# Ledger of designs, part 34: designed miniproteins, single chains, continued (3)

Each design is a single chain, and the fold is of that chain. pLDDT is the mean over its residues in the fold that is shown.

## One batch from the design tools (miniprotein)

Design m9220
Fold by ESMFold2-Fast:
Structure m9220 (fold): chain A 55 residues (1-55)
Amino acid sequence: NVILLVAAHETGKSVEEVREVLSRLLAGEISYREAAERLGVSERSVRSVARALRE
């Protein structure tokens, strides 16, 4: 998935780490704030990526 590759490149995290965090976020297990802190990015960036993955 191109969106996951772009997110991994921008955050400096692996695709696997980004996928795990976003999976937990979309399942309602963590907040957007927690996902942002885990990935080292802003909540806006997390919301943008999560929206792209749902569409």
Scores: mean pLDDT 74

Design m9221
Fold by ESMFold2-Fast:
Structure m9221 (fold): chain A 63 residues (1-63)
Amino acid sequence: VSAEEARAIGRAHADLMTRDMGFTPEDVVRALLVAARHFESQGRLDAAEALRRLAEEIRRRAE
């Protein structure tokens, strides 16, 4: 999985959680950071970094 692909999947999942499931931006950030840790444990450092950056963007936009 590429960094771009991981970001796109993460963004789609974030949108689903906030718009269709009613989760808060904080919940989405937490979920993305859990996913990033999982990718990091598998040696997918670029994908993990892409998800961490997406989480920071969502946190900043929520404020």
Scores: mean pLDDT 77

Design m9223
Fold by ESMFold2-Fast:
Structure m9223 (fold): chain A 59 residues (1-59)
Amino acid sequence: MDGLEAVARAVAEAAGVSQERVLAAARRMSDKEMTLAEAAEELGVSRERFSRAGDEAGA
């Protein structure tokens, strides 16, 4: 089971963004359809914040 969905939920809550959009972006990143920078930009979150959340979940 992937922690990616849990990270997407946490990011959505912290950033005040739609959970569905964060989850969709995370799945597209997992499929290598978009980069972390592109996903963060679409969600209106800084790359650093998104990268930090991903790093913490990946640890």
Scores: mean pLDDT 68

Design m9225
Fold by ESMFold2-Fast:
Structure m9225 (fold): chain A 61 residues (1-61)
Amino acid sequence: SAEERRRRERLRRLMELGVRAVKLAVELTVLKKEKAPEEEIKKVEEELEEVEREIRRLEEE
């Protein structure tokens, strides 16, 4: 059904975003440990926040 297909597509998107969030979190940890420039750290933090916000939006739909 169209409903089941939409549910599967949403779950697939959530999985993709979850993987991206993990990768960004690891990158952020490495940058902080290496004492990278604050601008670089802020960029990754912003990207991670955007991904987490999209995950929350999809979970609420």
Scores: mean pLDDT 84

Design m9226
Fold by ESMFold2-Fast:
Structure m9226 (fold): chain A 89 residues (1-89)
Amino acid sequence: KKEKAEQYLKNARDAIDTAEQHLAEARRIEAKPGASREDVRRATVHYVAAGLEIAAADFYLDLAIKYLGKETPEVKEIRERVEKLRAEL
């Protein structure tokens, strides 16, 4: 059903956006001169959160494909973003 596929694609995109935000914050913390032990811990938490969001995006993408019955250009675009983020972990 189109409506369910659209909702899952939206959920996948939201998860990707959240993962990108966590990765950006982790890198910002790591780039800080004289990063403390607490800074390292916070960066690690953001990397873990990014990984969980990437897994969630992959899960929603699989659900969307099941409802669409095929890979669409939108599905391929989201998958490319997931793979790019996974490579950045």
Scores: mean pLDDT 85

Design m9227
Fold by ESMFold2-Fast:
Structure m9227 (fold): chain A 70 residues (1-70)
Amino acid sequence: SHHHLEELERLLTRLILEGKISPEEAEAIARAVKEGDKETAIALVEELRRRGKISEEEARELIRLIDEIV
């Protein structure tokens, strides 16, 4: 839904402002979601978690929002 997409964009923006991810990484996730490519969106989030850029809780919240949208 539009609400879940806005919440996803707000969380991605917060992660950028906290210095955890780059704008390019956030844009790649948002693009995959907007294109309906759930597998790629989730894979990008899991990569950020594996690289230690985001916590397991942040990754779970991103994936929850992706599941609500796609």
Scores: mean pLDDT 89

Design m9228
Fold by ESMFold2-Fast:
Structure m9228 (fold): chain A 60 residues (1-60)
Amino acid sequence: SAEEVRARLEAEAEAVAEAFIRIGESFGLDPESEEGKKFEEKIRRGARENAELLFRRWQA
């Protein structure tokens, strides 16, 4: 169903975002810093936007 596809895309997008945030930490980005917090926000926002784009593409 569309609900199941959306839920899967949201879950996978969160997993990918989490992995990318971890990579940033491994390259010395402090997650508690202002830069680190902005990086996390940008990554999570991008992941959600791309999940929505993929969902709309799937419905087309």
Scores: mean pLDDT 87

Design m9229
Fold by ESMFold2-Fast:
Order: sequence, then C-alpha cells, then structure tokens
Structure m9229 (fold): chain A 81 residues (1-81)
Amino acid sequence: NAERIAKEFEELAKEAEKMADYAESQGRTDLAKQFREVAERFRELAEQAKNAKTESELFDIEVELTLAAMEYALVKREFER
C-alpha cells in the first residue's frame, strides 16, 4: 500500500525535523544537520512511493526507505551518547 508507506515516512520526516530542532537547541549543530538530511530523504522517498506505479517500483523504494531508517537510527544513537 503505497499511500500508507508514504504517510509513515512523512511522519518520520516530521519526527526527524523535530529532532533536528532539539539537537540545534542543545548546541549539537552537527547532528541537527544530519537529522535534517534524513528528514529530506524521508520526504523524497515518501513522494516517490506516492508516484510508484508497480509492485516492483514500490519494493525498490521500500529498500531505500529501510536504509534511510537505519541512517536515522544511527544519528539518534549518536545523539544519545
């Protein structure tokens, strides 16, 4: 379901933007930049998911989304240190 996947990643993008604002408020401008980059990637992939016309296209997008989610998890882990 492309619409559901797109919505989930739009929500993750909003979360990452809030994390960026919080990191910036804590003086972690390096992590704020990384969170904003991840947010942009999530928005980009959400848009691609909305435009996917085949199951195969959607699967390729889901792989990229998994990689972006892993990058987000790594940035969050660094912020927790």
Scores: mean pLDDT 84

Design m9230
Fold by ESMFold2-Fast:
Structure m9230 (fold): chain A 78 residues (1-78)
Amino acid sequence: SALEERIAALEEEIVALYKQYAAEKDPEEQKKLLEKILALIDELTALLQEMFPDRAEEIRAGMDAFKKRLEETLEKQI
């Protein structure tokens, strides 16, 4: 389906950005890459909630917790 294709594309983009993040040596550029990853995680969360509406609150809670951990990591690097 179009929804499944969009989810797969977002997952591939997140993986590509994570590889760039892991290879980046400049903290400012690394921060920008992390911000892009967080934005794509928000898009992925919305699509997953659309695909699995009966589990929407569980998906949201799990993704919100994951994002908070990433944001805390970013704050410690500033």
Scores: mean pLDDT 81

Design m9231
Fold by ESMFold2-Fast:
Structure m9231 (fold): chain A 86 residues (1-86)
Amino acid sequence: SAEVNELVDQVEELIKRAKETIKDEKVKEQVVELLSKAKEALRKENYEEAIRLLREAQELAREAGDEALALLLERLIKSVENLKKK
C-alpha cells in the first residue's frame, strides 16, 4: 500500500541517519540490521514484528546516546501503530 511504502521510505532515511550519527561500529551494525528487518516486516504487513524491531533499534540508539534518532524512531513506531489500528 502507499502507506506501507511511506513507512518503508522513513525506515530507509533512519538507516541513512544511523550510519552517519552512530559512532560505535558494532552498535551501528546492530541498529542498521534491526531497521532493515523492520523494513521487511513492514513490506509483509507484519506490523507487530516491525514495532518490536523498531523498539529494539530505539533502545540501542538511546544506549549509544543518539537521542535524536530515538525520538525519530518513536514517531515512526506511533505511525506503524496507527496503521495497524486501521
Scores: mean pLDDT 88

Design m9232
Fold by ESMFold2-Fast:
Structure m9232 (fold): chain A 93 residues (1-93)
Amino acid sequence: SEEIKNVLRQVQQLVDQRDYDAAIKLLEEAIKKFPDNAELYAALGFVYFRQGKLEEAKKYLRKALELAPDNVAVRSVQTLMANMLGEPASYFL
């Protein structure tokens, strides 16, 4: 979906600006429209991770992995977050 790609691009810009609350709001509205899109949940998990909210980050990354366990974009977010913590990727399982 072009709309999902546009949302993820805007989220990246907001994260780069450290405007995490705006990124979360944008992702929550996108999830209402696309509740089964794993990449939106992975992005939401990453934004919570950038805020230091590790339990919320784990919750949403687990949801993304349940929806699309072999999705390269979702697994890339899992690996990035694990590497930033110095933890194995299984930390989020």
Scores: mean pLDDT 87

Design m9233
Fold by ESMFold2-Fast:
Structure m9233 (fold): chain A 90 residues (1-90)
Amino acid sequence: MKEAEELIRRARELAERLRESAPTAARAAELAAEAVEEALRGNFHKATVLLTAAGILVAAAGVEGADEAAVEEVRRLVREAARLMDKLEK
């Protein structure tokens, strides 16, 4: 699953970039990476919980006034993770 491995790497890179400027958004990206990793292990219920938490943190980062471009980048990543998890389950 090169696609999943690439998304995990992108999510971790994004989390590192945002760690200082938007820590809540960075944490959302980390949780999205963990969700895809759990899905790759076949732990779809755990993956769903982690992805749900990531979505909540993206919303929280927006409310906290984090940079909108950064929030939108993480929001798109979480959406890509959700699509990948759906493919892995089917």
Scores: mean pLDDT 84

Design m9234
Fold by ESMFold2-Fast:
Structure m9234 (fold): chain A 119 residues (1-119)
Amino acid sequence: SVTLTESGGGTFPEGSSVTLSNKVSGIDFSKATIQWWSQQPGKGERLVASISADGKKTSYAESVKGRFTISVDHAKQTAYLDMRNLKKEDTALYTAVATLMEGTVLRMYEGEGVQVTVV
């Protein structure tokens, strides 16, 4: 019943810009922290960007600071990752994660991921 629908992946030229989207349904989006994680070929998963439930607190991996921006549109129940000045090392599977408290239990919901390939 909970779904995270990611979109915006594909193959992009180095130096280009792309926006990834994550539409969330089945949970109270206004209570969820949204994170974007990346899995690069031959590397472990890393947290790329995070945004608090109220949209006011953001954090970024050092390698993407100044290039990537995370945002939320509560009316559309959608989180975005704006990726600017793409580098070949940004090639990865990008997965959105929504985390919220349901009663006393921390729940984590993951999307299936979208591939971004920089050529």
Scores: mean pLDDT 88

Design m9235
Fold by ESMFold2-Fast:
Structure m9235 (fold): chain A 92 residues (1-92)
Amino acid sequence: MDKEELEKEVEITMYYMAGFIALKAGDYEKAVEYFEKALAIDPNNAAAWLNLGKALAGLGKLEEATEYLRKAAEIGSEEIKAEAEALLKEIA
C-alpha cells in the first residue's frame, strides 16, 4: 500500500478504537463523534455503522439509531448483520 492508503487505515482504526472505548465507557456523544469521523473516511465500515447505531440508541435517538443499524445490516458481515438485526428488533 502507498503512504496515503496506510495513513487512512491508521486514522480509521484510531477513530474506531476511540469510539469503541467511549461507547463502552457510556460516553455516547464522544462515541458518535469518533464513529462519524471513521465513517467520513470509510463509509463501508459496517462495524462503525453498527456501533454508531448503538451510541445513538444510548442517547435515545432511536430513529437515527434504526437508520444506521439498517445500514450496518445491509453492508455488514453475517455477524454484524445478526447483531444489527437483534438491536433493530429491540429498539424498533
Scores: mean pLDDT 84

Design m9236
Fold by ESMFold2-Fast:
Parts: sequence; structure tokens; C-alpha cells
Structure m9236 (fold): chain A 84 residues (1-84)
Amino acid sequence: SLVDQVNEAIALLVEGIETKDEEKIRKALRELVEALRKLGFSKEEIIEILDDLVEQLKKAGLDPEVIETVEKIVEELKRELEEE
């Protein structure tokens, strides 16, 4: 199901963050965006969800290097969404 795809993407994101694996983080965030789009979220709503995710990770007190990696990938994905 699409909900299972969202859950799998979140699990992969957590693993990528814990292991500081940029490619896992990128894959997880791309899979999350795809699942949200298939669930009927608008481009604007997906951008808001990604921005909220970054803010929640900052509030959780994660390593600044990990936050910088997530922010970089989120900005790449937001650009791709806006170019549609």
C-alpha cells in the first residue's frame, strides 16, 4: 500500500540518519515524495511537509552535519517539484 511505502521511506530515512549515509537519506526522501504524491498531496503540501520534517529534525537535536545533509537534499527535491 502507499501507506506502507511512506512507512518504509521513514524507516530508511531513520537508518540513513543513524548511519550518516547521504545516499540512503536521498533515496528515503525521494521515496517519501513519490508516496505522498501518489496519496494525492499537492506539490505545495509536499514542500510544506519537507520543510516541517527539517524543522522537527532540528528540534530533536540531531548532529548539525546530518541536518545540513537533509537540508541539501530537501532543497534539491523542492527544486525538482517546482520545475514540474
Scores: mean pLDDT 86

Design m9237
Fold by ESMFold2-Fast:
Structure m9237 (fold): chain A 100 residues (1-100)
Amino acid sequence: MAKDYLRAGQMLLAQGRYDEAIELFEKAIELDPSLKADALENIGEAYFKQGRYDEAIKYYEEALKLDPTNVRALRNLAEAYEKLGKYEEAKKLYEKAKAL
């Protein structure tokens, strides 16, 4: 059931319905805290697609605290830093993702 909210949120994210997607990801975390890493990564993606790169970075970093080996979250975090012109931070994250 909680995974159904995660999946529905991902579908809304793909449709560009970012705020609605975030609400479903937050509901998934409430119902099943074991989904928190995946849900936080998807919330970060929703903020990234809205051009809200500072919020995206915050959620990707929280996801990586729970799963430091998440290559997708590392690459997404690097892209968000690039969007903010923080190229050295982005480069370090890409190298870390490549090493995993």
Scores: mean pLDDT 87

Design m9239
Fold by ESMFold2-Fast:
Structure m9239 (fold): chain A 63 residues (1-63)
Amino acid sequence: MVEKLLEEAERKREETRRLSEKSTELSRKSLEEGPVYFEEAVEEGVKAVEYAAESVSLRREAE
C-alpha cells in the first residue's frame, strides 16, 4: 500500500522533470526562433508545477 503511493509519487516526479525539461527547451526555442514557442513553454512549466505538487502530496500520504 505505502509502496504503491511511493511508486506513484516517483512517477509524478519523473513526469515533472520531463515537463520541466520540455519547458526549458521551448523557452530556448522562443529566444532563438520566435516568441510563438513562449506560450508552449509556459504551459509545460505550469504542468510541471502541478505534477510536482501531486508528487509531494502522495509522498506525504505515504508517510
Scores: mean pLDDT 76

Design m9240
Fold by ESMFold2-Fast:
Structure m9240 (fold): chain A 77 residues (1-77)
Amino acid sequence: SEEERERVNKEVAASILLTAADLEADTNPEEARRNLRDALEIAKEGAASENQLRRLLELAKRLGDEELVEEVEKLLA
């Protein structure tokens, strides 16, 4: 269905953003934080899987972004 295709496209976009954040975390933490924030917006729309939310949480903790950690933990509750 079109609805299912849109959901899958957003999940793919979230995976790309999470992968980019992981790759940039040590060399460009500011860019990594921007990518995680974009992934969080997809997650707030309900389009991210639980595994993607857990990965987002781990990366947010790694970057020391306490506000991002709190927002992700609210989505996992």
Scores: mean pLDDT 85

Design m9241
Fold by ESMFold2-Fast:
Structure m9241 (fold): chain A 64 residues (1-64)
Amino acid sequence: SDAAAEAARRREAELAALKALRDQLISQGVSPEEIEALLAQFRERLRRLDSREAEIRKELAELG
């Protein structure tokens, strides 16, 4: 229950960090296309981490 709320809050913080990263990459002179590709990769990774965390939690609960 609380784990879902914490995951949502953490995701919101990560989204804020993602916006800061975009601005930094622009400042570094990275091409817009590369920035979009990097941000898309990061978003996909975040989604996979959320799903994977749920699976790991289930596995740990079954073990212990």
Scores: mean pLDDT 76

Design m9242
Fold by ESMFold2-Fast:
Structure m9242 (fold): chain A 77 residues (1-77)
Amino acid sequence: MELPEGIKELIEKYGEDHIMVAYAFYEQGLRYESEGRYEEAAFYYEKALEILEKALGPDHPLVKEAREKLERVKKKL
């Protein structure tokens, strides 16, 4: 799957594990989910979740939200 140019720029500027990159992945996941593209949505939610868990820890509310979004789209696969 091709990574959007805007996300590539954020990775270059902040590093791949930065919370700004996680938010960009999460937004892309929401976009694909709204299009019914659940495989692509799951990919981006998984990337956001990986970064958020590393940055904030597994019990943080934002990590829980990302995980809930991922589980929701995975049930449609």
Scores: mean pLDDT 79

Design m9243
Fold by ESMFold2-Fast:
Structure m9243 (fold): chain A 76 residues (1-76)
Amino acid sequence: MKLSPLEQAVLQTLYVAGRPLSAAELAERLQASRSAVSRALRRLEEKGLVKSERTASGVTLYSLTEKGIEKLKELQ
């Protein structure tokens, strides 16, 4: 499975952060548009590499799955 550079950067940023992040925080950290990051997150979630959870405050947070961590190790 080939990942785009932005998809790889999203996985790396989530790993380094060590906590769930919103699409807005990922966009700010990666200096990318929120639209581009949201599209990358959707593709990564479809691939099973990240998971999403909606908080009670209405913010969606994203975190790495075990499969996502293993895929990131292959890219390093």
Scores: mean pLDDT 83

Design m9244
Fold by ESMFold2-Fast:
Order: sequence, then C-alpha cells, then structure tokens
Structure m9244 (fold): chain A 71 residues (1-71)
Amino acid sequence: EFKVGDKVKVKYILGEDGKLILNPDPSKYYTGTVIKVTKDYIFIKLDEEVNGKKGTAIPTKEPYKNYVKKL
C-alpha cells in the first residue's frame, strides 16, 4: 500500500521516550515522505522537525497504520 517516495500525513510521532505521541490538535497532521517500508514499520522523513526529530516510524499494525494517509 505505501511505497518509498509517497507523500503522507501522520497523526503520530515518536517521542523522546520512544513512545508514539498523538498530535494533541485533532485538526493537525505532521507531513512527510516515506523513505522505507518494512514488515513492521513505515519510516517517514518529516517535512519539519518535531520534538527534535526529523523522522518517525509508524507501526504497520492496527490501529496505528490507519493514522498514516497519502496526500
């Protein structure tokens, strides 16, 4: 479904403790580009730095996968 080069919006980022943090504003998304897809994770290069992070990884399992959408 997702491939390298896809432009995406995501609701979650990795926090400093390695936990996934939902964007507290329900109207906001982080945007980025898919750089790698594995069995367990979609790796995304963020367009803007968020909490010191230029990238994030989203699990491919439910429900987290449902919070990654193609632009």
Scores: mean pLDDT 72

Design m9245
Fold by ESMFold2-Fast:
Structure m9245 (fold): chain A 55 residues (1-55)
Amino acid sequence: AAAPKVVTVKFTATGEGVTRVFEVEQVVNEATGARTPPLATELKEGEKIETEYLD
């Protein structure tokens, strides 16, 4: 069984002259690579998103 691992993700959203930067903790299932919670909840319409995995 896979052990969950907590990692930090740098989330950068840029839209209409505004840039927002967050560091968000996600739980990773190391066997499957699944990450939770999904970053789509931070998305606003028209923003460009970059994610940088800091693990």
Scores: mean pLDDT 70

Design m9246
Fold by ESMFold2-Fast:
Structure m9246 (fold): chain A 66 residues (1-66)
Amino acid sequence: MADVAAEASEAEIEEVAARLRAAGASDAGLAAFESNDPAHRAAAASALRNLLDQGHDAAAATAADG
């Protein structure tokens, strides 16, 4: 099995997905991102890493919305 800990936990994916939805991401786009399939998860991990690398702290961005 792959080292899934190096990618993102389900909770982290959910938080990032919520943020992407707030940014206007479609449900179809998020379906690939939140897929449980290893191939889809690999693609999602790439996109997630770009988002996290830019944001560095998704929690801080969410706090600003409150």
Scores: mean pLDDT 55

Design m9247
Fold by ESMFold2-Fast:
Structure m9247 (fold): chain A 65 residues (1-65)
Amino acid sequence: KKKEEEIEKLEKEIEEAEKELEEALAELRASKDASPEEVARLIGRVLRAIGDIIEARLKLEKLKK
């Protein structure tokens, strides 16, 4: 059951990272009048969320194989 728990944890991490990506992208689209610093911060959030999704998916694939 530990393997099942690890799979569930990774699936939850992917869901959370996907939500963060959607939120960051929505804020970036809404930030038409934002400062360059705020835009850079939002781009950083998008990139981190993408990285988290990729990492979690790779770990999930490793557990399933």
Scores: mean pLDDT 80

Design m9248
Fold by ESMFold2-Fast:
Structure m9248 (fold): chain A 67 residues (1-67)
Amino acid sequence: SEKELQEKAFELAGQVQARLRQVTGPLSPEIQALLQQASEALEKKDFAKAVELLQELLAALDAEEAA
């Protein structure tokens, strides 16, 4: 349902915010672009797209930490 997607989007957004609090340097252009896109999806209340983008953001953060 729309409500479940909204709740998932805010859950994932919280996880992204927690990860970003640990960053002390500049964000990569990829992370910055994903943050911008996810923020725009949330503002438009496109929660399905927000979930997808926030999951990509978390995966990108994991990949950069592993590098």
Scores: mean pLDDT 83

Design m9249
Fold by ESMFold2-Fast:
Structure m9249 (fold): chain A 80 residues (1-80)
Amino acid sequence: SLEGFYKRIEELKEKFKKLKEEAPNLSLEEFLKKAEELLKEIEKEIELFLKVGVPEEKLKELYEIKEELEKLVKERLEKA
């Protein structure tokens, strides 16, 4: 359902927030593993959106989470 997609976007936002909060306490390897898993979940939801036609503003929210996560990964790698 459309409501189910909205709930999954909120769950992805919560997972990203937790990853940001935990990141200083994670090894580079642990951080990268968790970040890769979250990126895969986000990409899966984007693919599902494209098939079922969820509103564009909600798709934008998924792309924004993806972009922020990719930026966080880049910043962590530059400090390693």
Scores: mean pLDDT 84

Design m9250
Fold by ESMFold2-Fast:
Structure m9250 (fold): chain A 71 residues (1-71)
Amino acid sequence: AEEAIKYLEKALELAEGELKELIEKAIRSVKEGDYESAERYLTAAYLLAEGEVKELLEKAGRALNDYIKSQ
């Protein structure tokens, strides 16, 4: 899940307000192994995001999904 966290941390650097809070919750959930909560927070963040942040969240989501499928 390291690659997903890397993209989420990059998105976090660019995010503000509610979007930042959702990304922080997604990172915490991934680190705790709560992938269902991580996907929910990531989806909510993705729907609020625009531009570069949205692209980074899309990459994070793909990396997370690939990791989950490999387990």
Scores: mean pLDDT 84

Design m9251
Fold by ESMFold2-Fast:
Structure m9251 (fold): chain A 77 residues (1-77)
Amino acid sequence: AKEQVKKLIEEAEKYLEKGDNQSAVAWAALATYLAATGEVLSEEQIKEMVEKLRKLTPEVSEEIAKNAIKVAKANLA
């Protein structure tokens, strides 16, 4: 569970570095959800949920994306 959450946070950070704030928030939000619930998802389920979350996420600033990643990291600890 924790290892999967760490990988999702790493993906969120990669999208943030590329300037894709919307995708960064989507990956960070899923990481937070999995950290809170302890659920484990397949890679296919992760891709589907991230795509849904990305489409539901409005255009966001880099600051909002950074804060979403910080929240995910805090929930991992």
Scores: mean pLDDT 82

Design m9252
Fold by ESMFold2-Fast:
Structure m9252 (fold): chain A 97 residues (1-97)
Amino acid sequence: MRQEVLERARRTFEAAINSARLAQKLTDEEAAIVAQSIADYVLRRVEELAAHLSPETAQALIEATREYGEKMVAASKDEQPKVMEEGGREVAALVAA
């Protein structure tokens, strides 16, 4: 169970990081719109994964994902991929714990 959830979480954040890197080539306004879409996508995917975990782990996972999503939307487009990389590491650590 944990290994499958970990792999799905990893793929979700990998897709988010790749999208944020592509958005670095856009205008700041366009990158902000893409960042919000990425944050919404990642949160929804993590909420689906959290349903397969303990209530304590699920809550921590959703809270961490929401926090990093907000941080990414507030970040410059050059910093957005790094925020998603940090978020992916935190989420992976929470799933593995």
Scores: mean pLDDT 84

Design m9253
Fold by ESMFold2-Fast:
Structure m9253 (fold): chain A 80 residues (1-80)
Amino acid sequence: MDESIQEAVDSFLTLSPEQQIQMLERIRETAEKTLSGDSRRELVEAARRAQEAIEKGDTEAMKEALKELFRLIAEVERAR
């Protein structure tokens, strides 16, 4: 398993709910401005799923959504 993804998830979970939402909004805005096509769509959708899990208070769904989001971010960074 990619240790960088687990570290990113763990760091995100130390943030307040307000900071978590702000971080997801920043990720979405960056993806919308810098990416196109499938990469943009997948990252925006993953960020949206993570936000929905936070709003529902489902910790397990939130962790799963965050792992997928950070996996997609790592793939985009490797492609640069």
Scores: mean pLDDT 78

Design m9254
Fold by ESMFold2-Fast:
Structure m9254 (fold): chain A 77 residues (1-77)
Amino acid sequence: MPSVEELRAELEGQIRTIRRLAEEDPEEAIREAENLLRLLEWLRAAYADDPERVAVLEERIREVERVLEEARRLAEE
């Protein structure tokens, strides 16, 4: 099991990659962000008895939702 710090670092890396992708291929970035949201929701359910990990996942879900909104904006331009 990854530590809370490892989980934060891994998810931050994935989110950063999706942000970069949004500049080059916003439609693909939307798909990747939606896939990551599904994974984060599954992980939140899997770690439901660990409030510290759940809090990290909820923060990352909000961040991915913001990235998804930006990617959708870029796709419309």
Scores: mean pLDDT 81

Design m9255
Fold by ESMFold2-Fast:
Formats: C-alpha cells, sequence, structure tokens
Structure m9255 (fold): chain A 80 residues (1-80)
C-alpha cells in the first residue's frame, strides 16, 4: 500500500539522516551540536505528523519510539 511504502521510506530516511547528523555533530562544538539535534527533532516531528495522516496508530507509535531512542542517543553524545 502507499501508506506502508511511505512508512518504509520514512524509516530508511530517518536512519540515514540520524547517521548524517551524528557525523556532523562529531566535528561540531556543543552549541552547534545542540542546533543540529533541535533541527533533527523538528524534521522527525514533521515526518511523524505526515505518517499519522495515513498510517495505523501502531506504526506511528513504532516510528515515535525509534525517533525517541535516536534523540536520546544523540543527546548523550552531546553530554559526553
Amino acid sequence: SAALAAYQQAMVALGRRAKAVLEQMKTSDRETAQVLLDQFKAEADEVLAELSKTNSAERVASFQTIVDNILAYLERQIAA
């Protein structure tokens, strides 16, 4: 279905974007890293809002859980 395809594409894009943000954060100061984290969160929230229009509550919850885990990981990298 189009909804499933959108979900799968969003999952792949999320992983690629998270990796790109992490690599950029490694060469950034703490203030720049925080801006990158905030931008990633805003982007992820917009994707989640779009998925919420066409996907089941279970898929949306799964995507949110993965986003939250990535955000927690990236925040720990800034704090370390």
Scores: mean pLDDT 89

